# Designed miniproteins, single chains, continued (3), part 69

Each design is a single chain, and the fold is of that chain. pLDDT is the mean over its residues in the fold that is shown.

## One batch from the design tools (miniprotein)

Design m10528
Fold by ESMFold2-Fast:
Structure m10528 (fold): chain A 90 residues (1-90)
Amino acid sequence: SQKEKIREMLRLAREYVDAVEAGDWARADELYKRLQELVEQLRADPNATSEALAIAQEVLDLVRALKEGRVTPEQARRALAILEEQVEKL
């Protein structure tokens, strides 16, 4: 359940990068809100591991960094690939 929620977050984060590159800010805003909801659901889960919560927070922080222009889409995609490898070890 936690691993599947984090995989969904990674999928949405990749779609967020695509939306930003396309200049589709309405789609990006919708995806960002959905990512925030998934992080809140994981935080509210008493069975959520510290490792799972840390990865989920890193995904949200990365998307926020892209939203704020602190990272490029290319940098975001590379960081997401590393986070995917971490999820497979959960």
Scores: mean pLDDT 88

Design m10529
Fold by ESMFold2-Fast:
Structure m10529 (fold): chain A 59 residues (1-59)
Amino acid sequence: GMETARRSLEKGKEMLAAGEPAAAITAFAEARRLAQESGDEELYKEAEELLKEAIKAAK
């Protein structure tokens, strides 16, 4: 199906809550890309911050 930036962001949050930071990194990176393509600067910033948190959790 068609993926939206918000849907990818929510999927990443679910993966972080499930203890899957590597999977969350992929989801947040996709959310960031989709937000950039749509010009959604607020969602881009949210995805970028969550991506940083997921990367730290994966260490």
Scores: mean pLDDT 82

Design m10530
Fold by ESMFold2-Fast:
Structure m10530 (fold): chain A 68 residues (1-68)
Amino acid sequence: SEEERAYKAFKDVVEKTKDPEEIKKQLVRLAKGFVAAGYDPEAILKAARKVAEEYGLTDLIPEIEKAV
């Protein structure tokens, strides 16, 4: 599903990127890219929230919501 594809992309960023500011920039960029590609905003946000909760990055959720 679109949610699963977005989830894997967000998860890949947080697993490979150590700098918190760079994680934020890359997740926002990915979210905007998914919107541009025609992904459902709800699916993008569900994927982002799941990753944020798993990695203790829930403070980034409002920034990602602004991107979709």
Scores: mean pLDDT 85

Design m10531
Fold by ESMFold2-Fast:
Structure m10531 (fold): chain A 65 residues (1-65)
Amino acid sequence: AAARIAELTPRYIAATVAAGVLSEAEARRLAELFAQPEPTAAARAELAALRAAHTERAEAAVAAM
């Protein structure tokens, strides 16, 4: 699964930036977290927080329509 995640990660990041849901700074940090060979508990928590912020932002955009 790790090899599959590495293959898809650039496309996922590009798509979320293009959609306006993630900033370029958040996308860069996400790429750094995915590039870690052995993500720490702190790195996994940061990744989860970024994903939660992404979901919240998408839901807020829909609610504003």
Scores: mean pLDDT 66

Design m10532
Fold by ESMFold2-Fast:
Structure m10532 (fold): chain A 68 residues (1-68)
Amino acid sequence: GAAEALQAAKELLESIPGVSSTLEGDTKIVASTSLPPTRLIALVLQLMGDFPTLDVSLQGDNIVLSAK
């Protein structure tokens, strides 16, 4: 379900240097990054591919993932 997808996404994000994530309840993740723009865009595209049931958006330097 969405909660399991969010937990898996959080674990993936926590494995990446320069990324820190917070889980807001069971509904969304907000990840702050110190990644350069090219790396940030690549990560967003990877998340969209790996977690197609999640909505992935970029808000400044933060990545936000939520259930669709």
Scores: mean pLDDT 80

Design m10533
Fold by ESMFold2-Fast:
Structure m10533 (fold): chain A 58 residues (1-58)
Amino acid sequence: HMEEELKRKLAELQRKLFEALAKGDFDTVNEILKELGIDAEVESAVEALRVLAKHMKG
C-alpha cells in the first residue's frame, strides 16, 4: 500500500538522520530534516536530537 511505503520511507529517513548525527554529518542531518518537513537548522548533535525528540513526540 502507498501509505505503508510512505511510512517506511519516513522511518528510513529518521534512521538516516540518527546515523548522520552519530557521524557528525550535519549537512545530511539538515537535508533529511527538511524532507521530514521540519523547518530547523542544526549545527550540533545535542540541538539535532532535541529537535527530533520534540517533533517525534508531537
Scores: mean pLDDT 73

Design m10534
Fold by ESMFold2-Fast:
Structure m10534 (fold): chain A 82 residues (1-82)
Amino acid sequence: SMYEKLAADVAAARARLDALRAAHGAQLSPAQQALADRAAALIDQAAAAIANNAPLEEVMRLVIEAESSLSLLEMGLWIDRK
């Protein structure tokens, strides 16, 4: 089902965030920490929305926003490295 796909997407986003935090820890800039915190909040909101049978569109929006925050974090980390 689409909810099963979205649950998998949430799990993947959580693993991605955990890996970034493990790799970079306390070395995140304030802006990068804000992106990590935003991603964490959106992941938690998406998981709660799935658990509460929220409209599919709401869950999809939360997942997309979480993935976008993670992509911005990864881009910022790549730029800072280069």
Scores: mean pLDDT 86

Design m10535
Fold by ESMFold2-Fast:
Structure m10535 (fold): chain A 88 residues (1-88)
Amino acid sequence: SAAEEKKTLEEARKALEKGKELAKEGRYEEALEEYQKALELLTPLRKKYPEEVAEVLELAAEVLRELGYDEEAEKLRELAKKVVESAK
């Protein structure tokens, strides 16, 4: 499963990078789609890669805030904090 994990990380990191670029361009809905892809890939690995999971959650929260989804954004920020704290 090491090869499977490596491919999953490569795909997740690519989605994260694309999402960041889209968000900087103000393409918030497309950025959220890419962040959602990264989260779906990384969530099963969150104990090994908590900082990467937290980064995606924080970036998704920023985009949700820009779109006016303040409550959802706050929930993702709290989840990001808990992911990092639980992995220490």
Scores: mean pLDDT 86

Design m10536
Fold by ESMFold2-Fast:
Structure m10536 (fold): chain A 79 residues (1-79)
Amino acid sequence: DLELARELARRLEPHAPEVAKLLLEAVEHEEAAREAEAAGDLEAAEAHRRKALEAIARAAELMTEEEKELLERLSEELL
């Protein structure tokens, strides 16, 4: 759910602004990928999905253990 992912990033922003920014970037690329798939542009959809995964990987590299624990707690609150 992209709405829940956006809310998670918003709640994370005061604690880990760079991580939150990358998570929002991933959500935007996943939205663009879904729009491209709906339009039949599979090449654009694949490119956006690759960018989303790249942003997620970068976020994971930047997260401290404390930030990972916060992300887990926020995910539980939103699910």
Scores: mean pLDDT 80

Design m10537
Fold by ESMFold2-Fast:
Structure m10537 (fold): chain A 78 residues (1-78)
Amino acid sequence: MKEEILEKIEKARKAAEEGNFDEALSYVQEALRLASEDPSVPKEAIDHLVKAAAAIANGQRDTAIEHLKKAIEILEKS
């Protein structure tokens, strides 16, 4: 599941970089759903995904990308 979550976050990051905020938000929501079903996912990674979703919803591209990158870093270390 960690690999699938990482795939969704990477797709969200790419969509956000391309300005496709609806697509980016959809991928973040899928990642959050998968993370909620996996107790091995660190709460810090979930917190960053929640903040990324909020940033995307507010059109804050750079902030969203920073939180997505942080979630990836945390997941790769766990």
Scores: mean pLDDT 85

Design m10538
Fold by ESMFold2-Fast:
Structure m10538 (fold): chain A 60 residues (1-60)
Amino acid sequence: GLVEEAEKLMREAGANEDAIEGLRKAVEEKNKELLNAAAYSSEEVNPELGKKLREIAKSL
């Protein structure tokens, strides 16, 4: 699913487990604002991750 794809991209980019847990919590809490902010911050350096984070936010 989209969350698993985003987690994979984050791990490949060198994200630690705390960052990945943060993503999981944002999804569980349906925090669309945080996910969209993270997508915006990520898209300049990792456009594919930014796109996946936006897709997750839209699915909530």
Scores: mean pLDDT 81

Design m10539
Fold by ESMFold2-Fast:
Structure m10539 (fold): chain A 69 residues (1-69)
Amino acid sequence: SKGNLISAEDAVKRNPDSAHSWLGLGAAYKANGDYEKAIEYFKKAIELAPDSEVAKRARKFIEEIRKEE
């Protein structure tokens, strides 16, 4: 929903160094079918915390998008 995107965008603006915030933004775009932006934001989450559960989830979401399901 639009509210979900606004909330996720606001979280990133308040804490741009938080991998979790970027993961949330990617997930919001994925839910709305914006797969290119979702992958971009998931990659940002991975860059910020490459050895983390956040990065593991982001990589899994990217793989799911690339499978087109």
Scores: mean pLDDT 83

Design m10540
Fold by ESMFold2-Fast:
Structure m10540 (fold): chain A 59 residues (1-59)
Amino acid sequence: MKEKKEKEKEELLKKVEEYWKAATSNDPEAQEKARKESDELGKKLTKEIKLEFKKKVEE
């Protein structure tokens, strides 16, 4: 399937792969950055999901 959902999934997977590669790299600085980025991304995702639910529940 070549739906938008698949494209979004692929982009998410690519981002996860990038963070995974950075986290497993031999560079401790890159590892630290990857962890911080991962945490920030998780926070952003949670906020977006919350906003979507708030929109529906508030209405």
Scores: mean pLDDT 67

Design m10541
Fold by ESMFold2-Fast:
Structure m10541 (fold): chain A 94 residues (1-94)
Amino acid sequence: SGDLPPELQKFAEGVKLLREGKYDEAVKKFEEAIALSPEPTPLLLYWLGVAYKKAGDLEKAIEYFEKAIERARPVNPTFARDAEKELEEVKKEL
């Protein structure tokens, strides 16, 4: 963990907080990871969407799932499809 780039360290901290049910804190760590990333990965955008969904911010969850899908589709269509399923579930909760 000490050898990870700062953005990946924040991402790992966010995943840990998400597992602990600390959803608002997880959102902050994923936002910090994005702020340190000039071109955030589809995976990072997706996990921020998951954290927003679990925190109850469904509008933000939709925004970040859509961004993750857009960035993933040309490079990883399978991941884009999985993110589309999460987007569909969030839209049902509205």
Scores: mean pLDDT 86

Design m10542
Fold by ESMFold2-Fast:
Structure m10542 (fold): chain A 80 residues (1-80)
Amino acid sequence: KPVTEEEAKAIMLRAVKRAVDDAEARGYSQDEIDQLVAEMAKALREEIKRGLQENLTLDELEKRVDEVYERVMAEHDARV
């Protein structure tokens, strides 16, 4: 029932790929994509570590990752 480290890694990789795809679709420069990916990877790594420590289910971790994703994207967009 608790998410495995392998499942958590897969969720993180999917979210980072989504961030790259979304940034590219928005016309971000490579430097902007690199900054977004670094911020996203850092935030997701922290949340995944917490989720594993809390013994979250796969569904619960996916929900938290989605929440972090939307927050990081919104914070980056707010910087103009």
Scores: mean pLDDT 81

Design m10543
Fold by ESMFold2-Fast:
Structure m10543 (fold): chain A 93 residues (1-93)
Amino acid sequence: MTPEQLAAIQERFRAFDEQAPEVEKLREEKKLKELVLKNSESIGFRLALEGKSAEEAEERARELAEKMGVTDIKEEAGEIARRTNRETKALLK
């Protein structure tokens, strides 16, 4: 890659970072998705402690993703909750 090509790429990334409204929206969406996945893990853990099934944890996490408007990660959220629920129950044996 030439120095000129590298400089052009760096300038594009800088311009992207300086587009505050678009960058803020993307950062907010990313943070929202991260929060939903983190809460899905917490749902799996909490429901395991309450003796609830992995299926119930999956449903709760999927409902959370739907309510938060991040339906693209709905299946991932459900799987994280289901996995965390199973792993937590295994540790309690």
Scores: mean pLDDT 77

Design m10544
Fold by ESMFold2-Fast:
Structure m10544 (fold): chain A 82 residues (1-82)
Amino acid sequence: PEMVTVPATVLLLADENGEPVAVIMGLGASRAEARANARAAFEALRAASPVPLSVAAELDTDVTVPAARAAAHDALVHDLRA
């Protein structure tokens, strides 16, 4: 597949005990958009979560992903507890 490099913001989420529970990676056409997409995904997860969630770590970076994923300008969520 065609690969492109795009701005990304990665959030590590923890529960009230500091245990890692999820990783969010927000993608965008700009760094501001990547941050906004990551934050929107975090707010949605926090609202839906039965337990308190907090951001344990945040990293702005650039990632190489398939062009179709970059064009979606969305967020990827990985549940570390599943």
Scores: mean pLDDT 79

Design m10545
Fold by ESMFold2-Fast:
Order: sequence, then C-alpha cells, then structure tokens
Structure m10545 (fold): chain A 68 residues (1-68)
Amino acid sequence: RAEELLRRLEELDRQFLEALKAGDIEKAKELTKEIKRILEELEREGVISREERDAAIEQLDKLLEAAE
C-alpha cells in the first residue's frame, strides 16, 4: 500500500539524516540503497512521477557526496 511505502520512506529518511549526523557514511550508503528502492516502488504505484523520483534520488546522492 502507498501509505506503508510513505511511512517506511519517512523512517528511512530519518535514519539517513541520523547516520550523516553521526558520520556513519557506510550506514548512510546502505540507507540510500533502501530509500532508492522505495522511491522506485512509489513511482511504479503512481504515487510520484518519474521526474519527482529522479529529483529525489539526485538530492539524496548530492547529500551523500557532500558528507563524504
């Protein structure tokens, strides 16, 4: 269900920010993999557009690069 995916995304986003704050780059990288999977599922379910998915992935990658 879309609501379950959105709830999971919020949880993963929180964990990602906490990992970046702690300097745990390896954990942040694993979390980005999970977040990207959820974003792909949300696009397939029609909850977000392809453009929104791509923009979210780009922002996520940029945040990770800035933290390295």
Scores: mean pLDDT 81

Design m10546
Fold by ESMFold2-Fast:
Structure m10546 (fold): chain A 77 residues (1-77)
Amino acid sequence: SSLQEELKEIIEKVKELIEKIDSYSPEEARKKFIELVQKADEILKQAAKEGVLDKELVEELLKLIREYAKLIEEKEA
């Protein structure tokens, strides 16, 4: 499914943002996070509607989003 491929692409983008967190200002990191979460939400809603939601990919994505959010909070402190 193209939606599963889009989810995998978002996962890789979150991993890249986590690795490059120190290369961004807190404002840039927050902006990238908001844009990525919005895109992830759209893909997840569509995948759920089409019945192609991969639980393992969803769990990995949510774990990475939580890690990135934590890194932003630590960077803003």
Scores: mean pLDDT 81

Design m10547
Fold by ESMFold2-Fast:
Structure m10547 (fold): chain A 68 residues (1-68)
Amino acid sequence: SKVLFGAKGYTVDPSAAGRALAEAQTVGGREAKRELEKLPPTIDGNTRASLAGKEAFDARLAELEAAA
């Protein structure tokens, strides 16, 4: 799934705020979807999700850490 990677990454970060995790997962998923649509169609769905999901997740995590 397009949001799988983002959700997994946030569960590794033992933040006490489960609601923040759920929100970050949703935002990261939307970002991953946008990045997936930018990738070449020759890349399969799993590879696209992996690449886009990691970038979207890392960006979202950095935003949350910087904003906090």
Scores: mean pLDDT 50

Design m10548
Fold by ESMFold2-Fast:
Structure m10548 (fold): chain A 61 residues (1-61)
Amino acid sequence: DVRELALKAGMSEELAERLAEAARRGDLDEIQRIVAEAVAKGQISAEQGEAVGRVAVETAR
């Protein structure tokens, strides 16, 4: 579950929901933007962002 993984990593509920929705729609560009926003806001590390983004992209496929 992309949403649960994002929340566990430290993303806000808003960004975690948006990430799960982007993954559900297969919107790879939006996945990248949301992960970058979470890292930029200091919610998750760049390393955590790479891990969460990878799972979201795999879910979108």
Scores: mean pLDDT 84

Design m10549
Fold by ESMFold2-Fast:
Parts: sequence; structure tokens; C-alpha cells
Structure m10549 (fold): chain A 57 residues (1-57)
Amino acid sequence: MKKLDLSFSPEFIKALRDREKRSVERDVAAGRITPEEAQRILEELDKLEKEAVEKSK
């Protein structure tokens, strides 16, 4: 269990998005999704990251 403030800092949001990107890349490598689907997912992740950053200000 982490004993730190888990408020949405830019570093925290970036770490979460990086983790999601790695998950998507693993799914492509495993053949579960196509590169085209991965690109769509990454676009949605970028959108969610921007929204989270805006809400954190």
C-alpha cells in the first residue's frame, strides 16, 4: 500500500498513461488487437490524459 498523496500530479498522470500504453503494445505483440486498433486506443488515452490534466489544475 502506498502511503503518499495520490492526488493527480502531472507525473502521476504520465505514469498511468505510460502504463496503459505499455498494456496496449503488449496486446498488439500478443495478437489480441491490430496496430490500427492500438492507434485508436492511444488516441483515446491521449484525450483522457488531457482531460485529467485539465481537471487537476
Scores: mean pLDDT 70

Design m10550
Fold by ESMFold2-Fast:
Structure m10550 (fold): chain A 98 residues (1-98)
Amino acid sequence: GGGASEGEAEAEADDGPDRAEVEAEAEGGRGRGGASGGGSDATSYAAAAIAGAGAGLEAALAAPAGARARARGRGGGDAGESARLGAEAAARAAAGAG
């Protein structure tokens, strides 16, 4: 049911200023670099991996500049632990895509 939220998201101009472009990507599942015979499945896994990595990285970016540098995978503080958890979530999603 109800896709009213999609219209509201479009109006925000942050995500999907052009619905036609967003819809084409969602429907197409296209492989721009060649042929992806079933792009919808692959796209779903890729999106999950990116979302997982983004969540951990956002937490790291909220940390002080010094902690942010260490969070890049060297784990020097709390921010590094958050980034590591995000990276692990992304790795699991990517591994599951195989």
Scores: mean pLDDT 49

Design m10551
Fold by ESMFold2-Fast:
Structure m10551 (fold): chain A 75 residues (1-75)
Amino acid sequence: MELSKEELEAGLDAMIEDLRRSLADPSLSPEERETYQRMLGLLEEARRLLEEGDIEGARRKLEEFLELLNEYFAS
């Protein structure tokens, strides 16, 4: 699926904001906090790559994020 730079940027900004909100929850376990911090790092790196014009690199970081999300929440 081909996403425009603007669509990818908006999606990344929304996900980053949601993860930052989640990380502000003091009731998170240390393991949940570590996982969310790792997820945030991947999305922030994707956002940086997108700002540099590396759309493919940004997509690759999003794929890594989705793999981590699936691994963490898989049964």
Scores: mean pLDDT 79

Design m10552
Fold by ESMFold2-Fast:
Structure m10552 (fold): chain A 90 residues (1-90)
Amino acid sequence: MEERRRVALLMARAFNKAIEAAKKYGDKETIQKIRDIANEFSLLLAERPQDPRAVAEETLARMEELIDSVKNPELQEELRRIVEEFRAEL
C-alpha cells in the first residue's frame, strides 16, 4: 500500500515535469502522448497494485520510446533527463 502510493506520487511528478517541458516548446502532440501514457499507467497500477515498481519501470520504458519520436532535440534531451531522474528515485 505505502509503496504503491509512493510510486504513484513519484510518477505523477514525472508526468507533470514532462508535460511542462513539452508546453515550454509548444509541442502539443508530445503533451497528448504523455497524457495518454499517464492514463495507461493509472490503469496498469490499478490492475497490478502489488507491482508498482514494475509498472513504473514499464511506463518509463514507454516514455523513452515516445522521446525517440520527439522532433525538437532540446525537448528530447530535457525529457530524457526527467526520465533518468525519476528512474533513479524508484
Scores: mean pLDDT 87

Design m10553
Fold by ESMFold2-Fast:
Structure m10553 (fold): chain A 87 residues (1-87)
Amino acid sequence: SAAQEHIEKAIEHVREALELETNPEARELLEKALEHLRKALETGDPAALMEALRHVQEALALETNPEARAKLAEASDHLAEALALLA
């Protein structure tokens, strides 16, 4: 589905941001986001997507690497689109 494609792109961008991340608190938030994204991909549950988006936004607030910030912003956009498709 289109929603699943957006979730998969969000997972890719979060993983790319995690490779660039050096802040342990931000890394933990991104790992939690990936856990919720995997659940959302399996179940299509909007609640799992909302939890993933919350963690991505919290990590983005802590992020100092501009490339990682751009990837997290792209992940956030894909999650917002997935949520709109599941509404």
Scores: mean pLDDT 86

Design m10554
Fold by ESMFold2-Fast:
Structure m10554 (fold): chain A 60 residues (1-60)
Amino acid sequence: MYTLKVEFEDPELARRLAEEINREDPEIEASVEGKTLTLTSDLPIEKLIGYALRAIGESL
């Protein structure tokens, strides 16, 4: 099991991304605490990083 934590400037963005990830990929558990998005999965860490990078890219 892998866990990745990513901090965003906008807590609303973190929340929306958690909802999208939970909807698109049930193998990844996404949760939000304030500005921090926590991704937990048995999938490779590279997949979790991919979701975080997509989020950052879309925020630009």
Scores: mean pLDDT 74

Design m10555
Fold by ESMFold2-Fast:
Structure m10555 (fold): chain A 61 residues (1-61)
Amino acid sequence: SIMDKLKERLEKEKNEKLRKAIENALALLEEFSRVHSPAVVETIGRALLAEIEKFEEEVKK
């Protein structure tokens, strides 16, 4: 699932800002999973992961 991918990403992440962004994304997706369909949660999670990957490129410079 996208949540598992984000959890794996968080375990490997050393940048504090990126870790916080991933933690916030996971908290949001956990709340959404309680009231929304898995398809909606997966769509939002994929968008959040894409944004996190863009941030990673910026903060690694």
Scores: mean pLDDT 80

Design m10556
Fold by ESMFold2-Fast:
Structure m10556 (fold): chain A 80 residues (1-80)
Amino acid sequence: SKEELKKKLEELKEEFVEIASEAHDAILKGDYEKAIELLEEAAKLLEKMTELASKIDKDLAEEFELQLKKVKELLEKVKS
């Protein structure tokens, strides 16, 4: 149901926030190896969130796609 998809999306959003916070902390500490791993995990979560959101709300899915682009841009900068 749409309600079940919304609940799953909220669970993924909570997980994403936790991983994103850990990635930010790793960057601040200069632990780029850990930051890369966490940013790759964050990107995978955003991909799942985008897929679920596309079944609920197109605008929300587009928002997550934009966030995914930003995470991928940050990942490339951290890898350099």
Scores: mean pLDDT 87

Design m10557
Fold by ESMFold2-Fast:
Structure m10557 (fold): chain A 73 residues (1-73)
Amino acid sequence: YEEGYRLLQEGKYEEAAKVFEKAVEENPTADVYALLGRAYYKLGEKEKAKEYFQKAIELDPNNLLARYLLNKV
């Protein structure tokens, strides 16, 4: 998912979301759900972003990225 993170940094949010969707299918982690939520938030899909941040928190309640971003949606 380092490729997805790079795409996110470059502002290629739709491509980043696709990479993170594949990453979560291969290995669902709180960090990947948080990054997927961030990509959707940047695309204006706030409800979808919130759902993914909630999934990240369910897997790891101490995930700082998901907690930080959930407060923004």
Scores: mean pLDDT 80

Design m10558
Fold by ESMFold2-Fast:
Order: sequence, then C-alpha cells, then structure tokens
Structure m10558 (fold): chain A 58 residues (1-58)
Amino acid sequence: GREEEIERLREKAENVIKAAEMLKVPEAVKLGREALENIEDIELAKKLIEEAERLLKS
C-alpha cells in the first residue's frame, strides 16, 4: 500500500544520500534530502531520487 511505497522510497533516498556523500557529489546529496523532505509526495520523491541517481551515474 501507500505506507510500503513510502518506506521503499525512504530507503532509496537514504541509500542515494550515502552514495552521494561517499562520492562527494553535493547536488545528489541535496536531491536525496529533498526527496526525504517530500517523501509523502510519492511522484515528486521518485523524480528527485531518479535525478540524484542520474548524477551519480555521470
């Protein structure tokens, strides 16, 4: 349900923040933190996480 989706997105955002901090990519850290702040907005959180992941793949 919605709660399981939010928990899954929270884990993804936390993982992306940790990866971004290890790789020293401050823009990806910022996007991951914005996703956590907007975690209840599932579609926005997804887009922010995807953008952060995109930066880490560059």
Scores: mean pLDDT 85

Design m10559
Fold by ESMFold2-Fast:
Structure m10559 (fold): chain A 79 residues (1-79)
Amino acid sequence: DAEKERLLQYLELAEEAIKKDPDNAEAWVLRGQIYFKLKRYEESIEAYQKAIELAPDNKDLVERAQKNIEQAKKELEKE
């Protein structure tokens, strides 16, 4: 499953970025995006929530993360 393997590879990159700098809010956003594509919506929501926690004054990031959290929650309700 080439698509799944590619997403897992990107997840490893996001995880390495978080390991180097756990306060890197953009790396947590990337983690959330990858989990969403993997249909792991609960893990996606947790990653976006962490990004907001780390950068609450970054209005653009907060708005993007909140929108994606809402979308992931809708997908969970759909299933």
Scores: mean pLDDT 84

Design m10560
Fold by ESMFold2-Fast:
Structure m10560 (fold): chain A 102 residues (1-102)
Amino acid sequence: MERAREAAERAVEAANRAGLAVIATAKSAESGAAGAIAAVGAGVSARLAAEAGTREAAEAAAREAEAGAEAAEAAAAGEEAKRAAREAGEAGREAARAAAEA
């Protein structure tokens, strides 16, 4: 149980960092918009994984977070937004793994 809670907390923190990076990117450049949207998607998915109380829901949210992180990498976003999206995706996967072990 404790590992699942810690993973969920990390996913929430990663999602918050992704959100902040997206806001910074969106304010500075229109060309970063696609990357910013992808990073927000990754953050939201990671948060859903953190809030999920079931294995299947956590795994689905983690997969969405990974897809969002990949999209952010492909877009012309700031480096900070791409990194935050990746961290959110990884945190979502860890939350899904912890839920599966519980």
Scores: mean pLDDT 64

Design m10561
Fold by ESMFold2-Fast:
Structure m10561 (fold): chain A 71 residues (1-71)
Amino acid sequence: GEELRKKILRLIALELRKIGLEEDIRLLEEKNKKEPSEEIEKKIKELKEEIKRLEEEIKRLRKEIEELEKK
């Protein structure tokens, strides 16, 4: 039970972090439309790469949770 609970809490934390990064990207893209900047474009790219890493971790955790729930 405890391992499943810890994985669920970790999943929630990663999903919340992803939502925060998606919001940051939205705000940066809006700012870049008003004041185009290579620095802003680089930051957007870096945040998108971080989201990709988070999505891979989320996918792994979801699979681990599913496997634990089947037992």
Scores: mean pLDDT 85

Design m10562
Fold by ESMFold2-Fast:
Structure m10562 (fold): chain A 82 residues (1-82)
Amino acid sequence: MSAEEKKKEAEELYKKGEELLLEGKYEEALEEYKKALKLYEELKDEEGIARVLKGIARALLGLGKYEEAEKYAKEAEELEKK
C-alpha cells in the first residue's frame, strides 16, 4: 500500500472502532483500533497513534480492564505533549 492508502485505511478503521465503541461493542472496537494502531505506527503518525490509544483505553474501560486502560491513556497523553 502507498502511504496515502495506509492513512485512509487507518482513518476508516479508527472510525469503525469509534462507531463500535458507541454501540457498546468493546471487544470489536478494540480489534478495529488495534488494526488502525498498526497502520499509524507504520506511518509514524504520532497524532494518529495517540488518538487510537485513547480509543483503546475507552474500550478497555468499557470491558472493566482499568489497569490496561490507564496504561494506554497515559501513553496517549505523553504523545500529545510532544
Scores: mean pLDDT 85

Design m10563
Fold by ESMFold2-Fast:
Structure m10563 (fold): chain A 63 residues (1-63)
Amino acid sequence: IDMKEVDEAMARIILGVFKSIKDRGKKIDLEEARKFIERVRSFGTEEGREAAEEIEKMLKEEE
């Protein structure tokens, strides 16, 4: 199986979780979000980078 496809799926899942938290009016845990941003960026995929950027935008709203 292509590891890139797995990483892209993980990036989508992680981003979806944070979007769901925001949609439900829940506060995003800043420390957890930073760890996930690092992880999805480490994938080296375009989808991982885009997911990291979207999560960072969500964090700015919590600051």
Scores: mean pLDDT 74

Design m10564
Fold by ESMFold2-Fast:
Order: C-alpha cells, then structure tokens, then sequence
Structure m10564 (fold): chain A 61 residues (1-61)
C-alpha cells in the first residue's frame, strides 16, 4: 500500500494537471490538516484520495 506521503504526491501531481500549482498545493495542505484532525485510517484516507482523483479526472472531461 502506498504511504500517505506517496498518496499526497500523486494527488498533487494529478491536481496540477487541472488547476494552478499554487491552488493544488493549498488543497493538498488543507487535506493533510483535515485528515489528521479527522483521524482518518489509512484505508479511509486512501479511499478519499482515490475518490478525489477520480472526480477530478471525470470533471476534466
């Protein structure tokens, strides 16, 4: 299973394809703080990242 850091990196790279880099970095930083505050499990966090990537790809069509 990818580490949280690898998942954040993949999410950042995917977001940078669709939105400005500064906005992508801000979003990832906010998601990090929220995930930590919400005490998401590794599985819940992976599912959230996968859902966001899938949604962003679909909206970009």
Amino acid sequence: MPSREELYERLLEELKKHIPEESAERFVAALRESADAWRLSEEQFAELVEAVIKWVRKEAE
Scores: mean pLDDT 76

Design m10565
Fold by ESMFold2-Fast:
Structure m10565 (fold): chain A 72 residues (1-72)
Amino acid sequence: APAPPIRLSPLEARILQAIAHKGEATASELAELLGQSQSTISKTLKKLEKKGLVEKVGKKYRLTDEGIAKLS
């Protein structure tokens, strides 16, 4: 069998959806959109980056090909 899909927390899934809708977003923009602290969003984005689901481009985060596939 193929490797099991990466499991997302509810917050991780919401962050990926928000980035997908915006194309790219800063941690501050995501914190405002999701009603979360910037610290919580930044920590969660770092976890998503380590999972290979988002990449940091300057001050903004974008979905990777894996992140896009996770939402499909």
Scores: mean pLDDT 78

